# Designs tried in a protein design run: designed miniproteins, single chains, continued (5). Part 36

Each design is a single chain, and the fold is of that chain. pLDDT is the mean over its residues in the fold that is shown.

## One batch from the design tools (miniprotein)

Design m17306
Fold by ESMFold2-Fast:
Structure m17306 (fold): chain A 78 residues (1-78)
Amino acid sequence: DEILELTGEILELAKEVYEKNKEKDPEVEKLLEEASRLVEEAGEALRKGDEKKAIELLKKAKELVEEALKLLEEKEKK
């Protein structure tokens, strides 16, 4: 189940971002907010039976969470 797998990956990545973002970096928070919005849109797509669109939205959400994690790692290098 690609949807279940993507959702699990997003949750694990989001947990890492949450644990590392102790300073509440506004750029990281914006990426997490956009990812959350995409997850909500994916849920709406699933309710309408559009599994393909849901998968595309979840993949984009995962990319944003990965970007947030990388941004936190780069900011540590100041």
Scores: mean pLDDT 80

Design m17307
Fold by ESMFold2-Fast:
Structure m17307 (fold): chain A 63 residues (1-63)
Amino acid sequence: MLEEQLEKLREKLLELGVPEDYVEALIASLRTFLEKLKADGVSDEHLEQLIETMLESVEAMLK
């Protein structure tokens, strides 16, 4: 579910030391963007895949 994936992303960003205010702002903006994509016909499955890819990219940048 999108909310579950967004929560995982939030936790990961906090774990990486990103300030909480920035994390909350980023998650809110991302949620709005994902809602727009869903309204434009993008499936929940594809939206979850996009969040997963973002998580992998963030983790890769720190290794």
Scores: mean pLDDT 78

Design m17308
Fold by ESMFold2-Fast:
Structure m17308 (fold): chain A 76 residues (1-76)
Amino acid sequence: EPYAARALGHLTLGLQAYKKGDYETAIKHLERAAEDASKVDPNLAALAYRQLAKVYRDQGKFEEAEKWEKKADELY
């Protein structure tokens, strides 16, 4: 499925950017991963949502982080 493969690719790029401290690039890739994963793989979408929340928390953007954590929790 092209969405699953694309979501995994974006998740990988987002995680790499996050490890380098490039939070803006990490968010862009993780948002794309979440969008694509949400169509086909709830578990992968939840992982992307939780990683987005982590990036936003590390930036001090706690309201954004809470939104993404809530989205992940709703996919249980």
Scores: mean pLDDT 83

Design m17309
Fold by ESMFold2-Fast:
Structure m17309 (fold): chain A 97 residues (1-97)
Amino acid sequence: SEEREKARKAAIYTTSAYLQAVAAELLRPFDPEAANEASRTAIGNAKKALDYAPEEVKEEVARDVLKIARLAYQSATDPEVREEAKKLIEEAEEILK
């Protein structure tokens, strides 16, 4: 099923985004630049996860993306990365209405 393939891709991108967001949090006190890069990657992968998520799992993926985006926002020192994270938070919150 095309929907099964999309759900699998959403899961892979969500997992990758979460790992990068955690890496950003751990890196922030030691290497703010690396934390910004990891946060940017987390945001990009989280956006892809939402794009791939079929309707049946969209709310579940949006809940995970919201957590990832919040972590990326807290871990980033770059204003542009923080703004992208904030936009993703707003997008995920809108899906969860």
Scores: mean pLDDT 91

Design m17310
Fold by ESMFold2-Fast:
Structure m17310 (fold): chain A 69 residues (1-69)
Amino acid sequence: QAALVEAALAGIEAMIRDLAAAGYSREEIEEAADHAVNYFLAQHPDLSEEAKAALRAGVRAAVERIAAE
């Protein structure tokens, strides 16, 4: 599960960077990131609560780091 979460986080983080580079607002980036997380979790319902929490925390940190700069 850790490898799957790591791959998902890397993909979503790349999307966040692309959206920020394209000039999207922080609010738009947060919405897109939330949609990406929800879509991924819907495709992987058997993920542990720890794995789901790790993905949500990682994506939130990526938005804060990338969109705040």
Scores: mean pLDDT 81

Design m17311
Fold by ESMFold2-Fast:
Structure m17311 (fold): chain A 74 residues (1-74)
Amino acid sequence: MTEEEKKLQKLFSEITGVSPVSLDDDFFKLGGDMGKAKELVKKIYKEFGIKVSLKDFIYNPTIKGISDIINSKK
């Protein structure tokens, strides 16, 4: 895993309460909801300095998908 994927794995686990989280696990299938998704995108901004919209997250609700968005905005 990349350093960004490791940090995202920690955030997904903290928000969903599920561990371990695989790179392809769907956040919403792990028990995440819209409120938790909003919290996660806010924490991503604080951790990485990258703005991921809630819409971006809904269409890419995995560690791999979000990591790809973060890397595309660098």
Scores: mean pLDDT 82

Design m17312
Fold by ESMFold2-Fast:
Structure m17312 (fold): chain A 68 residues (1-68)
Amino acid sequence: PRFRLTVLDENKVRLTNLGDETVTFPDGRVLKPGEELELDLLTVLTGTVTVNGETVPVTDLISEVVLE
């Protein structure tokens, strides 16, 4: 999967799933293709997601960064 990271403010970001795979966060939230989710920046910088049973750092999946 690929993410777009939109920086909303100093601590809040929006992730958009640009890929064709569903990702699952450790808290059980899912982000399907084309969906968006607002998160704290620290959660993105330190977090992981699960894709097809594999755990991947969120930062490895960020392909675009946008300032809002």
Scores: mean pLDDT 81

Design m17313
Fold by ESMFold2-Fast:
Structure m17313 (fold): chain A 68 residues (1-68)
Amino acid sequence: VSEEVDEFFERLDKIAEGKESIITEAILKYVKEHEPKKAPTREEARELLKEILEELEKLVKEVVEKEK
């Protein structure tokens, strides 16, 4: 669990060139846009983790481009 999350963040760190502020901004933006009113179910949480990881990677790349 934590191992995959750590590897994911290492990948994001390289995409953002070590700029944690960019990664944090992308994550906060995603959370605010996609925060559900109700807590997700166990099944939904499982699917959301997969979706979130893919979307976050895409958003981090987008934020990096925007910062230029």
Scores: mean pLDDT 60

Design m17314
Fold by ESMFold2-Fast:
Structure m17314 (fold): chain A 72 residues (1-72)
Amino acid sequence: DVRKRIELRASEAAEKVEGVLSAKAEVDLEKREIKVEILVDPSLSEEEQKKVREKAEEAARRAAEEALREAE
């Protein structure tokens, strides 16, 4: 299942970002939309949590786009 592969790749990329405890990605292939739920380390400052979340979202999006290209 291409969608599950993209979701897995995006989730793994987000989780590799320092400060991310877990991440789950949901992909709608028809709408070309990616939604990522990120659990960030709560011991970090609010500013650090925001930066981690932004980095994780970007990593997930890039990984999803790469996985979609590979699936074609």
Scores: mean pLDDT 80

Design m17315
Fold by ESMFold2-Fast:
Structure m17315 (fold): chain A 102 residues (1-102)
Amino acid sequence: MITQSPSSTSVKEGETVTITGTFSEPPGTNVSWYKQKPGEERELLISNGSTLAEGVSSRFSGGSDAAANTAWLTISDLKKEDTATYYVQQGDLVGEGTKLTV
């Protein structure tokens, strides 16, 4: 199971937000982060914990702390188009999602 924090947040344009996934076991190298808008397919943002996906803005970054069983997605210089639900995934395990409003 992967829990996400926060479950929902509202942040001003230009600010930075960090979304955290907490894992029941230390996260492996195959941690991915996705952006999803209602009615759309999930867009891959980060793969292998910190690898930025092709075409994704450098405002997005990922990291992890195995000792704390956590992984995170950081979005800097927030824009109105960043309003979406963000999901962490490792294999078949998917987090419950974080709803971000900018």
Scores: mean pLDDT 81

Design m17316
Fold by ESMFold2-Fast:
Structure m17316 (fold): chain A 65 residues (1-65)
Amino acid sequence: MTVPSAVAVKDYTAKTPEELTLKKGERVAVLENVDSEHVLVQSLATGKIGLVPKSVLGKGGSVRI
């Protein structure tokens, strides 16, 4: 399946078990917009799924899962 992708524009450290730690430049698949501030993503590097703030994500495109 093809889903929207994004790139981490800065390092982010997970603050809860539901969140995902990202490094600047890491690519993620956007799975769901959970609310106005958070998205559910999958890291393409680790395969882990978690929530991240929308502010840490930049333009990506599309990625096949």
Scores: mean pLDDT 75

Design m17317
Fold by ESMFold2-Fast:
Structure m17317 (fold): chain A 74 residues (1-74)
Amino acid sequence: SALLAELARLDAQIEAAVDAGDWARAAELLERGAEVLRRLAEEAERAGDLELAAAYRRAAEAARALAERLRAKA
């Protein structure tokens, strides 16, 4: 899916930003990743896969929490 491809690209960009010590960029990318994860959760829920939807929602929450912590370092 296009959302899964976008998530994979964001993961690679987040890794590069973290490796570079660019906490502000990493936080921004994590916030974008959380949005993609929320959309994936909505798709899973519409498909009836409630377990997958819950997993994506937890991942989105974790990404937002990490973004907040990294933004504090910037």
Scores: mean pLDDT 89

Design m17318
Fold by ESMFold2-Fast:
Structure m17318 (fold): chain A 57 residues (1-57)
Amino acid sequence: KAKKVEEEARKAGLSEEEIKELKEIAEVVSLETALNELKGIVAYKKGDYEAAEKALA
């Protein structure tokens, strides 16, 4: 599941540091939770704070 999160994070343009953090999250939580964290980070970087807050809630 960490591999799937890493692949999605790279496609979204996250840094290697951000990818490492998401991989750690994916090791202890469900794939769904890790993907929600990724979506929240991507939205935040795009300035879509409402979408980021919704994904991380």
Scores: mean pLDDT 71

Design m17319
Fold by ESMFold2-Fast:
Structure m17319 (fold): chain A 55 residues (1-55)
Amino acid sequence: LPSLTLSQFNELLSEAEDLLKQNLSEEELNTKLSELAKKFGLSKEQIEELMKMVQ
């Protein structure tokens, strides 16, 4: 993972958890995860690993 501050990492986790709670379609979830990855300078794989941690 790139060097995120603790606050940035917590914000990322909160946004990821919110996405999971929204009952999005798979296509919509994939789009939102891609947007989240771009926002925090992460790859899609890094976001997928974070999703595994919040499940």
Scores: mean pLDDT 73

Design m17320
Fold by ESMFold2-Fast:
Structure m17320 (fold): chain A 56 residues (1-56)
Amino acid sequence: SEEEKEKLIDEIIELLKQKGMTDAEINRVREMLKKLDIETLKKVLESLKKASPEEH
């Protein structure tokens, strides 16, 4: 499940970079996300996807 967690974190980080977060802020968020469970990470990812523009 560590691999699943890393994939979710990477996807969340990519979306946050698209929103214009700095590398320093991204590093802080990454450390925070590592402490979260997979279910919480999925919820964060879904929330970010809903707030982002739709992809074709």
Scores: mean pLDDT 77

Design m17321
Fold by ESMFold2-Fast:
Structure m17321 (fold): chain A 63 residues (1-63)
Amino acid sequence: SAADEAVARSQARIRERAAQVAGDLSDDEIRQRAAEARERHLAGESDPDGSLLLAYVMLQKAE
């Protein structure tokens, strides 16, 4: 469906953008950065780059 295609495109875009933010980070560093972003979110702090890495980690766990 169009909705399923939109979700797939959104997920692909998250992965692409997360890869750009991650650069030379290892998988462990990406997971640590994602955990820090989650803590910042709970504290009411903005972390756009960390939030992208968090979304990426969550997508990988769902697969």
Scores: mean pLDDT 80

Design m17322
Fold by ESMFold2-Fast:
Structure m17322 (fold): chain A 84 residues (1-84)
Amino acid sequence: MIEELKKKMEEAIRKYSGVDPEKAEELRKQYEKEINFLKEVEQALRDMAAAVAKLAGYDELAEKIRNSTLEETIKILKEFLEKE
């Protein structure tokens, strides 16, 4: 998700910088604000997911979640739920 926002920011800057520089700058600021917010949410969600895994007795899974991106964490959790 954060990587997708960074790519959208770069594309927006590229598309508008030569045609509408003011719009490119506004979009950059908006995406930076969203990225910072999502980083905080992502960290909180990862901490919760790791805590749940540890409580379930899956210490290795909890460690893997802490070292993963949000997208990887969602995939790990889906695989865990599907296996159970």
Scores: mean pLDDT 73

Design m17323
Fold by ESMFold2-Fast:
Structure m17323 (fold): chain A 63 residues (1-63)
Amino acid sequence: SKEELEELRGELVRLLMKGAEKEEINKVIEQMLELARDDPELTRLVELFKEGVEIALKLKELK
């Protein structure tokens, strides 16, 4: 559901702030994709969010 996706998004932000490993972050994104798979629009939003997270992780490595 949308509420569950928002909960996972919050968890993902927390992990990013904590400096969690990429594999742990990717696992949360995978859970979000699983929850969104019944809704093509939500799936697309999660995919865009995944791309944003990948950029954020890349920027972290460049700093």
Scores: mean pLDDT 76

Design m17324
Fold by ESMFold2-Fast:
Structure m17324 (fold): chain A 90 residues (1-90)
Amino acid sequence: AAAEGGRAAAKGGTRAAQEPKGALPGTGGAAGGSGAEWAAENGWESPEEAGRSAESSGETAERGGELGGPEARRAGEEGRRAGREGARAA
């Protein structure tokens, strides 16, 4: 359950950052990826923690996205949603 919470958050963030080939993952994807990584690490402890960390990281990525563009913002938002879904499901 704890690992699954982290996996769901990492899946959402990683997928947003890597899908599709040609998206700008360099500037925005790194921020979204960091959010997913944070959630994944905390998910190894508890899915609830993963959800909260993903939400916090998503907000930080969203702020960076407003400077970098909507792709970074969406990556952060997706990581945040994935984290909360992981916490809900587990």
Scores: mean pLDDT 49

Design m17325
Fold by ESMFold2-Fast:
Structure m17325 (fold): chain A 72 residues (1-72)
Amino acid sequence: SLKEKEEEGLEKLEKDMEELEKIFEKLSKEELERIIELLRGLAELAEKEGLLKLAEKLREAAKKLEEKLKEL
């Protein structure tokens, strides 16, 4: 179901973001920019599939990384 897909996507995103936070200082500016682009692309795909909560959380994650990137 769409709800199950959304819940799985949200759980995966949370885990991926926690892992990324731990290695954040080891990532280059270029690597962070690529991750931001990937998250934005995934958000567009999620929105197209009707996974609106997942799309919103993916955009929030991208924005958080963009703010961190500006500090580098």
Scores: mean pLDDT 81

Design m17326
Fold by ESMFold2-Fast:
Structure m17326 (fold): chain A 63 residues (1-63)
Amino acid sequence: SPVRAEPSPEAEELFKRGLEAWRQGKYEEAIRLFEEAIRAAEDAPVMEGIAALVLGVIKVLMK
């Protein structure tokens, strides 16, 4: 696949898995999956930003 600032299917899949874990109350697993999505989205800043925002919200809710 070309390396460009485009949404990564891998990052999108990890993000969806994290969101599903969050919905099930598995917040620690959701955080881990969102962190993996951010890493996978290093070539797609928009997806990275969305994942980071969601991760930040989850971390605040867990306090």
Scores: mean pLDDT 70

Design m17327
Fold by ESMFold2-Fast:
Structure m17327 (fold): chain A 62 residues (1-62)
Amino acid sequence: MKKRAEEVAYKVAKEMAKHGFDKEQVIKAAKRAAELLGLPKEEAEKIAKEAVDKVLKEMKAS
């Protein structure tokens, strides 16, 4: 379950970041995606923030 939520949050974050959405909007969307997979709100938020941070680091480092 957690691995699936991390994967989905990462994909959502990556797609939205590519389209120029603000960091806050990207986090919100990734969090919502994780919640839809049945994760508690707190855990979904942690996963979303980690996914968004990872995407932003990759985009800056590449």
Scores: mean pLDDT 78

Design m17328
Fold by ESMFold2-Fast:
Structure m17328 (fold): chain A 76 residues (1-76)
Amino acid sequence: MKEAEELARRAERLLAEAREAAAAGDFEKAEALGREAARLAGEAARLYGEATGEEVDAEAAEQRVLELVRAAIAAA
């Protein structure tokens, strides 16, 4: 559980940085940070599912992060 929480926090930080990069017009950096955030979010979801016994869709978690980054880029 703690590892999943740590990865989720790291993913949130990278997502915030990706949104900041998008707002600054650095779309390449925003996409790179967004991909890393999505990867960590997927890992956090898998670990959370393993720790709690809940079925968690890691792919859906990754897609949510990517959608947020794409929306930030489109809004910039």
Scores: mean pLDDT 80

Design m17329
Fold by ESMFold2-Fast:
Structure m17329 (fold): chain A 58 residues (1-58)
Amino acid sequence: NLIGEVRALASKELPGTEGELVALVEEALKKGQDPVEYLESLKMLTFAKIVREALKRV
């Protein structure tokens, strides 16, 4: 479950941002976009790194 792994990693790396990051990932997936590329396009590099790590765990 990608959303679960994203939430868990965000809780550790950037506490308090879990809901924001999950919403951005869900938006990218709804549009058929790669969530890492989407976040990198927004210059949200720390969020992109968290999602890249989550993808390796699912």
Scores: mean pLDDT 86

Design m17330
Fold by ESMFold2-Fast:
Structure m17330 (fold): chain A 85 residues (1-85)
Amino acid sequence: SPLKEKADEYEEKGKEAEKEGKYEEAARYYFKAALYYKKAGDGEKAAEALRKAGEALEKYLRSQGKEEEAAAARAHYEAQAAEAA
């Protein structure tokens, strides 16, 4: 599926950004991967990508001193992942 191939591409970009410590960029890529996995009907991979997006965004927000926003973002993405699975 072209949608699943695009999702896999975004997940790989997210992993590379995370490896480079670019957590905001990683969160964006993981979120895009989740959207394409949902469109492709892969709820399990969508849930996994949403959890990774939330974790990356949490790390980014903590690096900005936004601890309350980081906790809220993580909780929001975990809830989205539970719904996607």
Scores: mean pLDDT 89

Design m17331
Fold by ESMFold2-Fast:
Structure m17331 (fold): chain A 67 residues (1-67)
Amino acid sequence: SLEEKIKELKEIAIDNLEKITDEEKIRELALNLADELEKLNDPRAEELRELVAKGASKQEIIDLLKA
């Protein structure tokens, strides 16, 4: 289902983000996730792009995904 696919993408992204310390790689993963969420019409895609654009921390990005 669409909901299961979105949940899986978020869980994989959170796990990957927690393991990465490189700020550039964190931003790249967040933008890649935003692209995938946009394909699934998830409004969190736009929120993720806005967080990345303002230079949000890894924790802020993870918190958005957990909401």
Scores: mean pLDDT 83

Design m17332
Fold by ESMFold2-Fast:
Structure m17332 (fold): chain A 78 residues (1-78)
Amino acid sequence: MEEELKAALERAVSAVREALKNPDDQEVIDRAIRELEKAAELSPHPSLQDLLRGAAELIRKGKYETAVLAVRAALDQV
């Protein structure tokens, strides 16, 4: 369970960083949102779920740098 969450968070960080590099690529943006939602579903703590869903909302609003910081904070909690 912890290994799956850590792997999901690492995928989410990678996907969000890719969206930051390619902000005009809707497929890359959609992937980042999906990976964040998957990590949130695997997260046992409501605060971590809220942080990851908040990061997905930041990506939808084009705030990619803030989203990267939020996902990194989530990784530091694992």
Scores: mean pLDDT 80

Design m17333
Fold by ESMFold2-Fast:
Structure m17333 (fold): chain A 67 residues (1-67)
Amino acid sequence: MRERRRVRLTFTGPEAEASDALTQALRDIEAEARKRGERVTRVHLRASPLGSPTRTIEADVEIEREV
């Protein structure tokens, strides 16, 4: 049976800072998933439109365990 959970992340700031924060958070989530015998199966990104000095990036991370 596959068990699935979802983690939602939201970062708001200058694009470089938001991207760095996202990269670090994804690394941490993958490390924790691996520690639990789980796997990151999907990352869905949504970003605010270009034209603002401040970007909002949302990430939906799907994590599954197969038993």
Scores: mean pLDDT 76

Design m17334
Fold by ESMFold2-Fast:
Structure m17334 (fold): chain A 93 residues (1-93)
Amino acid sequence: LSPEEEAEVFVALVLIAYGIAKATGDYKGAVPIMKRAADRLIESGHATLEQLETVLEVAREMLENARAQGDEDSVKLLEETIKRIEEAIEKLK
């Protein structure tokens, strides 16, 4: 895969994890998968601003659901992920 194709795959994995969480209510299982995909997207160095903004919106929505469920472990992972995405976005602006 090209670096650009790998970035697209990581975005797809974020969206799949989010879709599973919405369909099943299993945010606790989906959050680690989403975080790993987001981390790899950032580490690829080939993420577009649009891709990072998409992943940021997913992470923020998952954070609100984790907070509503009282899932402190997921809240911590999501807060760390959001901060990392925001830092990556700032570097591209």
Scores: mean pLDDT 86

Design m17335
Fold by ESMFold2-Fast:
Structure m17335 (fold): chain A 91 residues (1-91)
Amino acid sequence: EEEEKKKLEEEFRKIATEELKMSDEEIEKLKKRFSTENKLNLKQIVEVLKQAVESKDEVMETKGIKDEEDVIELIKQILLGEGPDESLPKV
């Protein structure tokens, strides 16, 4: 229903802007990529973003990144499919 969809859109935008520091252009690109290439619905996209945020500390440790800005940028690049040889998580 519209109410549930609107709530998911707000949660998606909040995670993308507040946790991942994405621009409106990056958010639009992410939505197009996940819906077109991966055929994910909005709920699945939100789950992927939550997983990416939760993995931030592990990515910092594993990749040896000490700057939070750099790890956020790497996560954004992976989600947008622009990262070095990293693939999106398969759902």
Scores: mean pLDDT 71

Design m17336
Fold by ESMFold2-Fast:
Structure m17336 (fold): chain A 68 residues (1-68)
Amino acid sequence: MSLTVTVLSEDTVKLETSEDATLIFSDGSKVEIKGSITLSLLQLLESKVVFKDGTVIDPTTEAKVVYV
C-alpha cells in the first residue's frame, strides 16, 4: 500500500492511493478515495487514511511528497 501527496499550491494537495481507502477527517466525516482525491492542506493535516484491510496511515508522515 502506498500514498502519494502532490502539492498543487500553498493550500491545495492531491492524495493518491495504490488501493481503495477511506479518508477520515478530525470531525469524524469520511470520504472514499477511488485512486485520488483533491483537498486542502489543512484537511490533510487533520486526516487519517484507512485501507480496507484496516491499515491506518498518517498522510503527513508516511506519504511520498511531490511538488509541481
Scores: mean pLDDT 78

Design m17337
Fold by ESMFold2-Fast:
Structure m17337 (fold): chain A 60 residues (1-60)
Amino acid sequence: MLPEIDFPGPDDAEALFRVGRALLEAGGDPALAREHFERAAALSTDPALRAEAQALVAAL
C-alpha cells in the first residue's frame, strides 16, 4: 500500500454533494438541493462525482 497522503481533496465539492443528498432524503427544497449539486459539479475535479452530481441536477 502507498502512504495514501494524496488527500488535498476537493472537500467543498464532496460536502456540497452530501448536503444536496441530505436535503433530498429529508424531503427538503429540491431547488436548493439542485443548487448544491450544480456547485458540486462545478467545483469537482473527480469525474465520477461530477457526473453523478450532473445526473442529479438533470433529474431535479
Scores: mean pLDDT 73

Design m17338
Fold by ESMFold2-Fast:
Structure m17338 (fold): chain A 105 residues (1-105)
Amino acid sequence: SLTQSPSSLTKSEGETATINLTSSESKVKSVNWFKQKPGEKKELIIYNTSTRAKGVDSRFSGSGSGTNFSLTISNLKKEDSATYYAQALTDKGWVWGSGTTLTVV
């Protein structure tokens, strides 16, 4: 199973948010991270674990291997408030994480 944690977090502007993805049953080959605001499409922000998608701010970074992966967003801005989803490539194919709702105040 895949666990995305925390399910929600609240941070102040200028802080750093870290969202984790853990796999208990199988190794994860790579992770994509998506950002979704209410009423908007899911936006790809990180692919192949650590590569930023074109036009994505350098404040976003991805890392990890094996069973533990993370998305880090530094110098938080109010526009970073969104639900973030991991999409993991496993031996069973692509699996979505449960999502993490980030609120920046």
Scores: mean pLDDT 88

Design m17339
Fold by ESMFold2-Fast:
Structure m17339 (fold): chain A 100 residues (1-100)
Amino acid sequence: KELFEKAVEALEKGDLEEALKYLEEYFRLNPELVEHPKIFALLDAGKYEEALELAEKADQESASVQFALAYALYKLGKEEEAREYLKKAIELGKKQGIFD
């Protein structure tokens, strides 16, 4: 809960980078909640365009997939699009109880 609540607070304050950092740490500590581990491996390797392409083809109702889209877009300089996907990840995570 703490990392998720910190991510929500950071996003509400407009700190997209901080929000992404807290959710990244959350998924790293909860790998069972990651629908496609290969997407996160690509993000860790700095292959943001490949991660984005794979995430776009993945389950769009997955909080971890929406987070991966947000992270890749942020790294590619698409901050407004990243913010929209991060909001989607948070809403899906709340709906699914993932961040309990």
Scores: mean pLDDT 82

Design m17340
Fold by ESMFold2-Fast:
Structure m17340 (fold): chain A 78 residues (1-78)
Amino acid sequence: EELLKKAEEYKKLAEEYEKKAEEYERRGEELLREAEETGSEELRRKAIEEYATAGMYLMSSSSYKIAAESLLKKAKEL
């Protein structure tokens, strides 16, 4: 049942990273709105940075989801 434990761990990591991605996306949206209202190029750049960070977390989340599914399939065969 070691594979089940690893699958659970990767699922938790995927959920954690997905939540972080959502948080950074929300920050990006807020900053982008302020940039549009104020015309601030600095705020627009900050929004882009937050979106880029969100993208990295989404990528990590997807990787852990795939790893968890692979481990679950192996565990079911045992």
Scores: mean pLDDT 85

Design m17342
Fold by ESMFold2-Fast:
Structure m17342 (fold): chain A 111 residues (1-111)
Amino acid sequence: AAALIADGLAALLNGDYAAALASLNKAIALDPNNATAYLNRGIAKLNLGQYLAAIADFDKAIAINPNNASAYANRGVAYANLGDTANAASDFNKALAINPANDNASAGLAA
């Protein structure tokens, strides 16, 4: 399980979003309560322009770990890309409330 998440993260960092999705789908099938797997799969989907599917994965990550500043910040980015500025701002503010140094949330609010 942990190895599949590590493989998914490595693929994500290399820009291999298809390999990231394959590894993270397997990780989630083995442990459907893993917030990190949903967060990283959401980020892969976000990079592929799959904004609604990314939001669904960030929703799951937040449901499992409500203190996940990265999940809120990345969900805000997905909402902003869909033109949903109100939900984007709400998520960026929540990310900053959890982690004031969150660069994605700070950049999103400055736009």
Scores: mean pLDDT 83

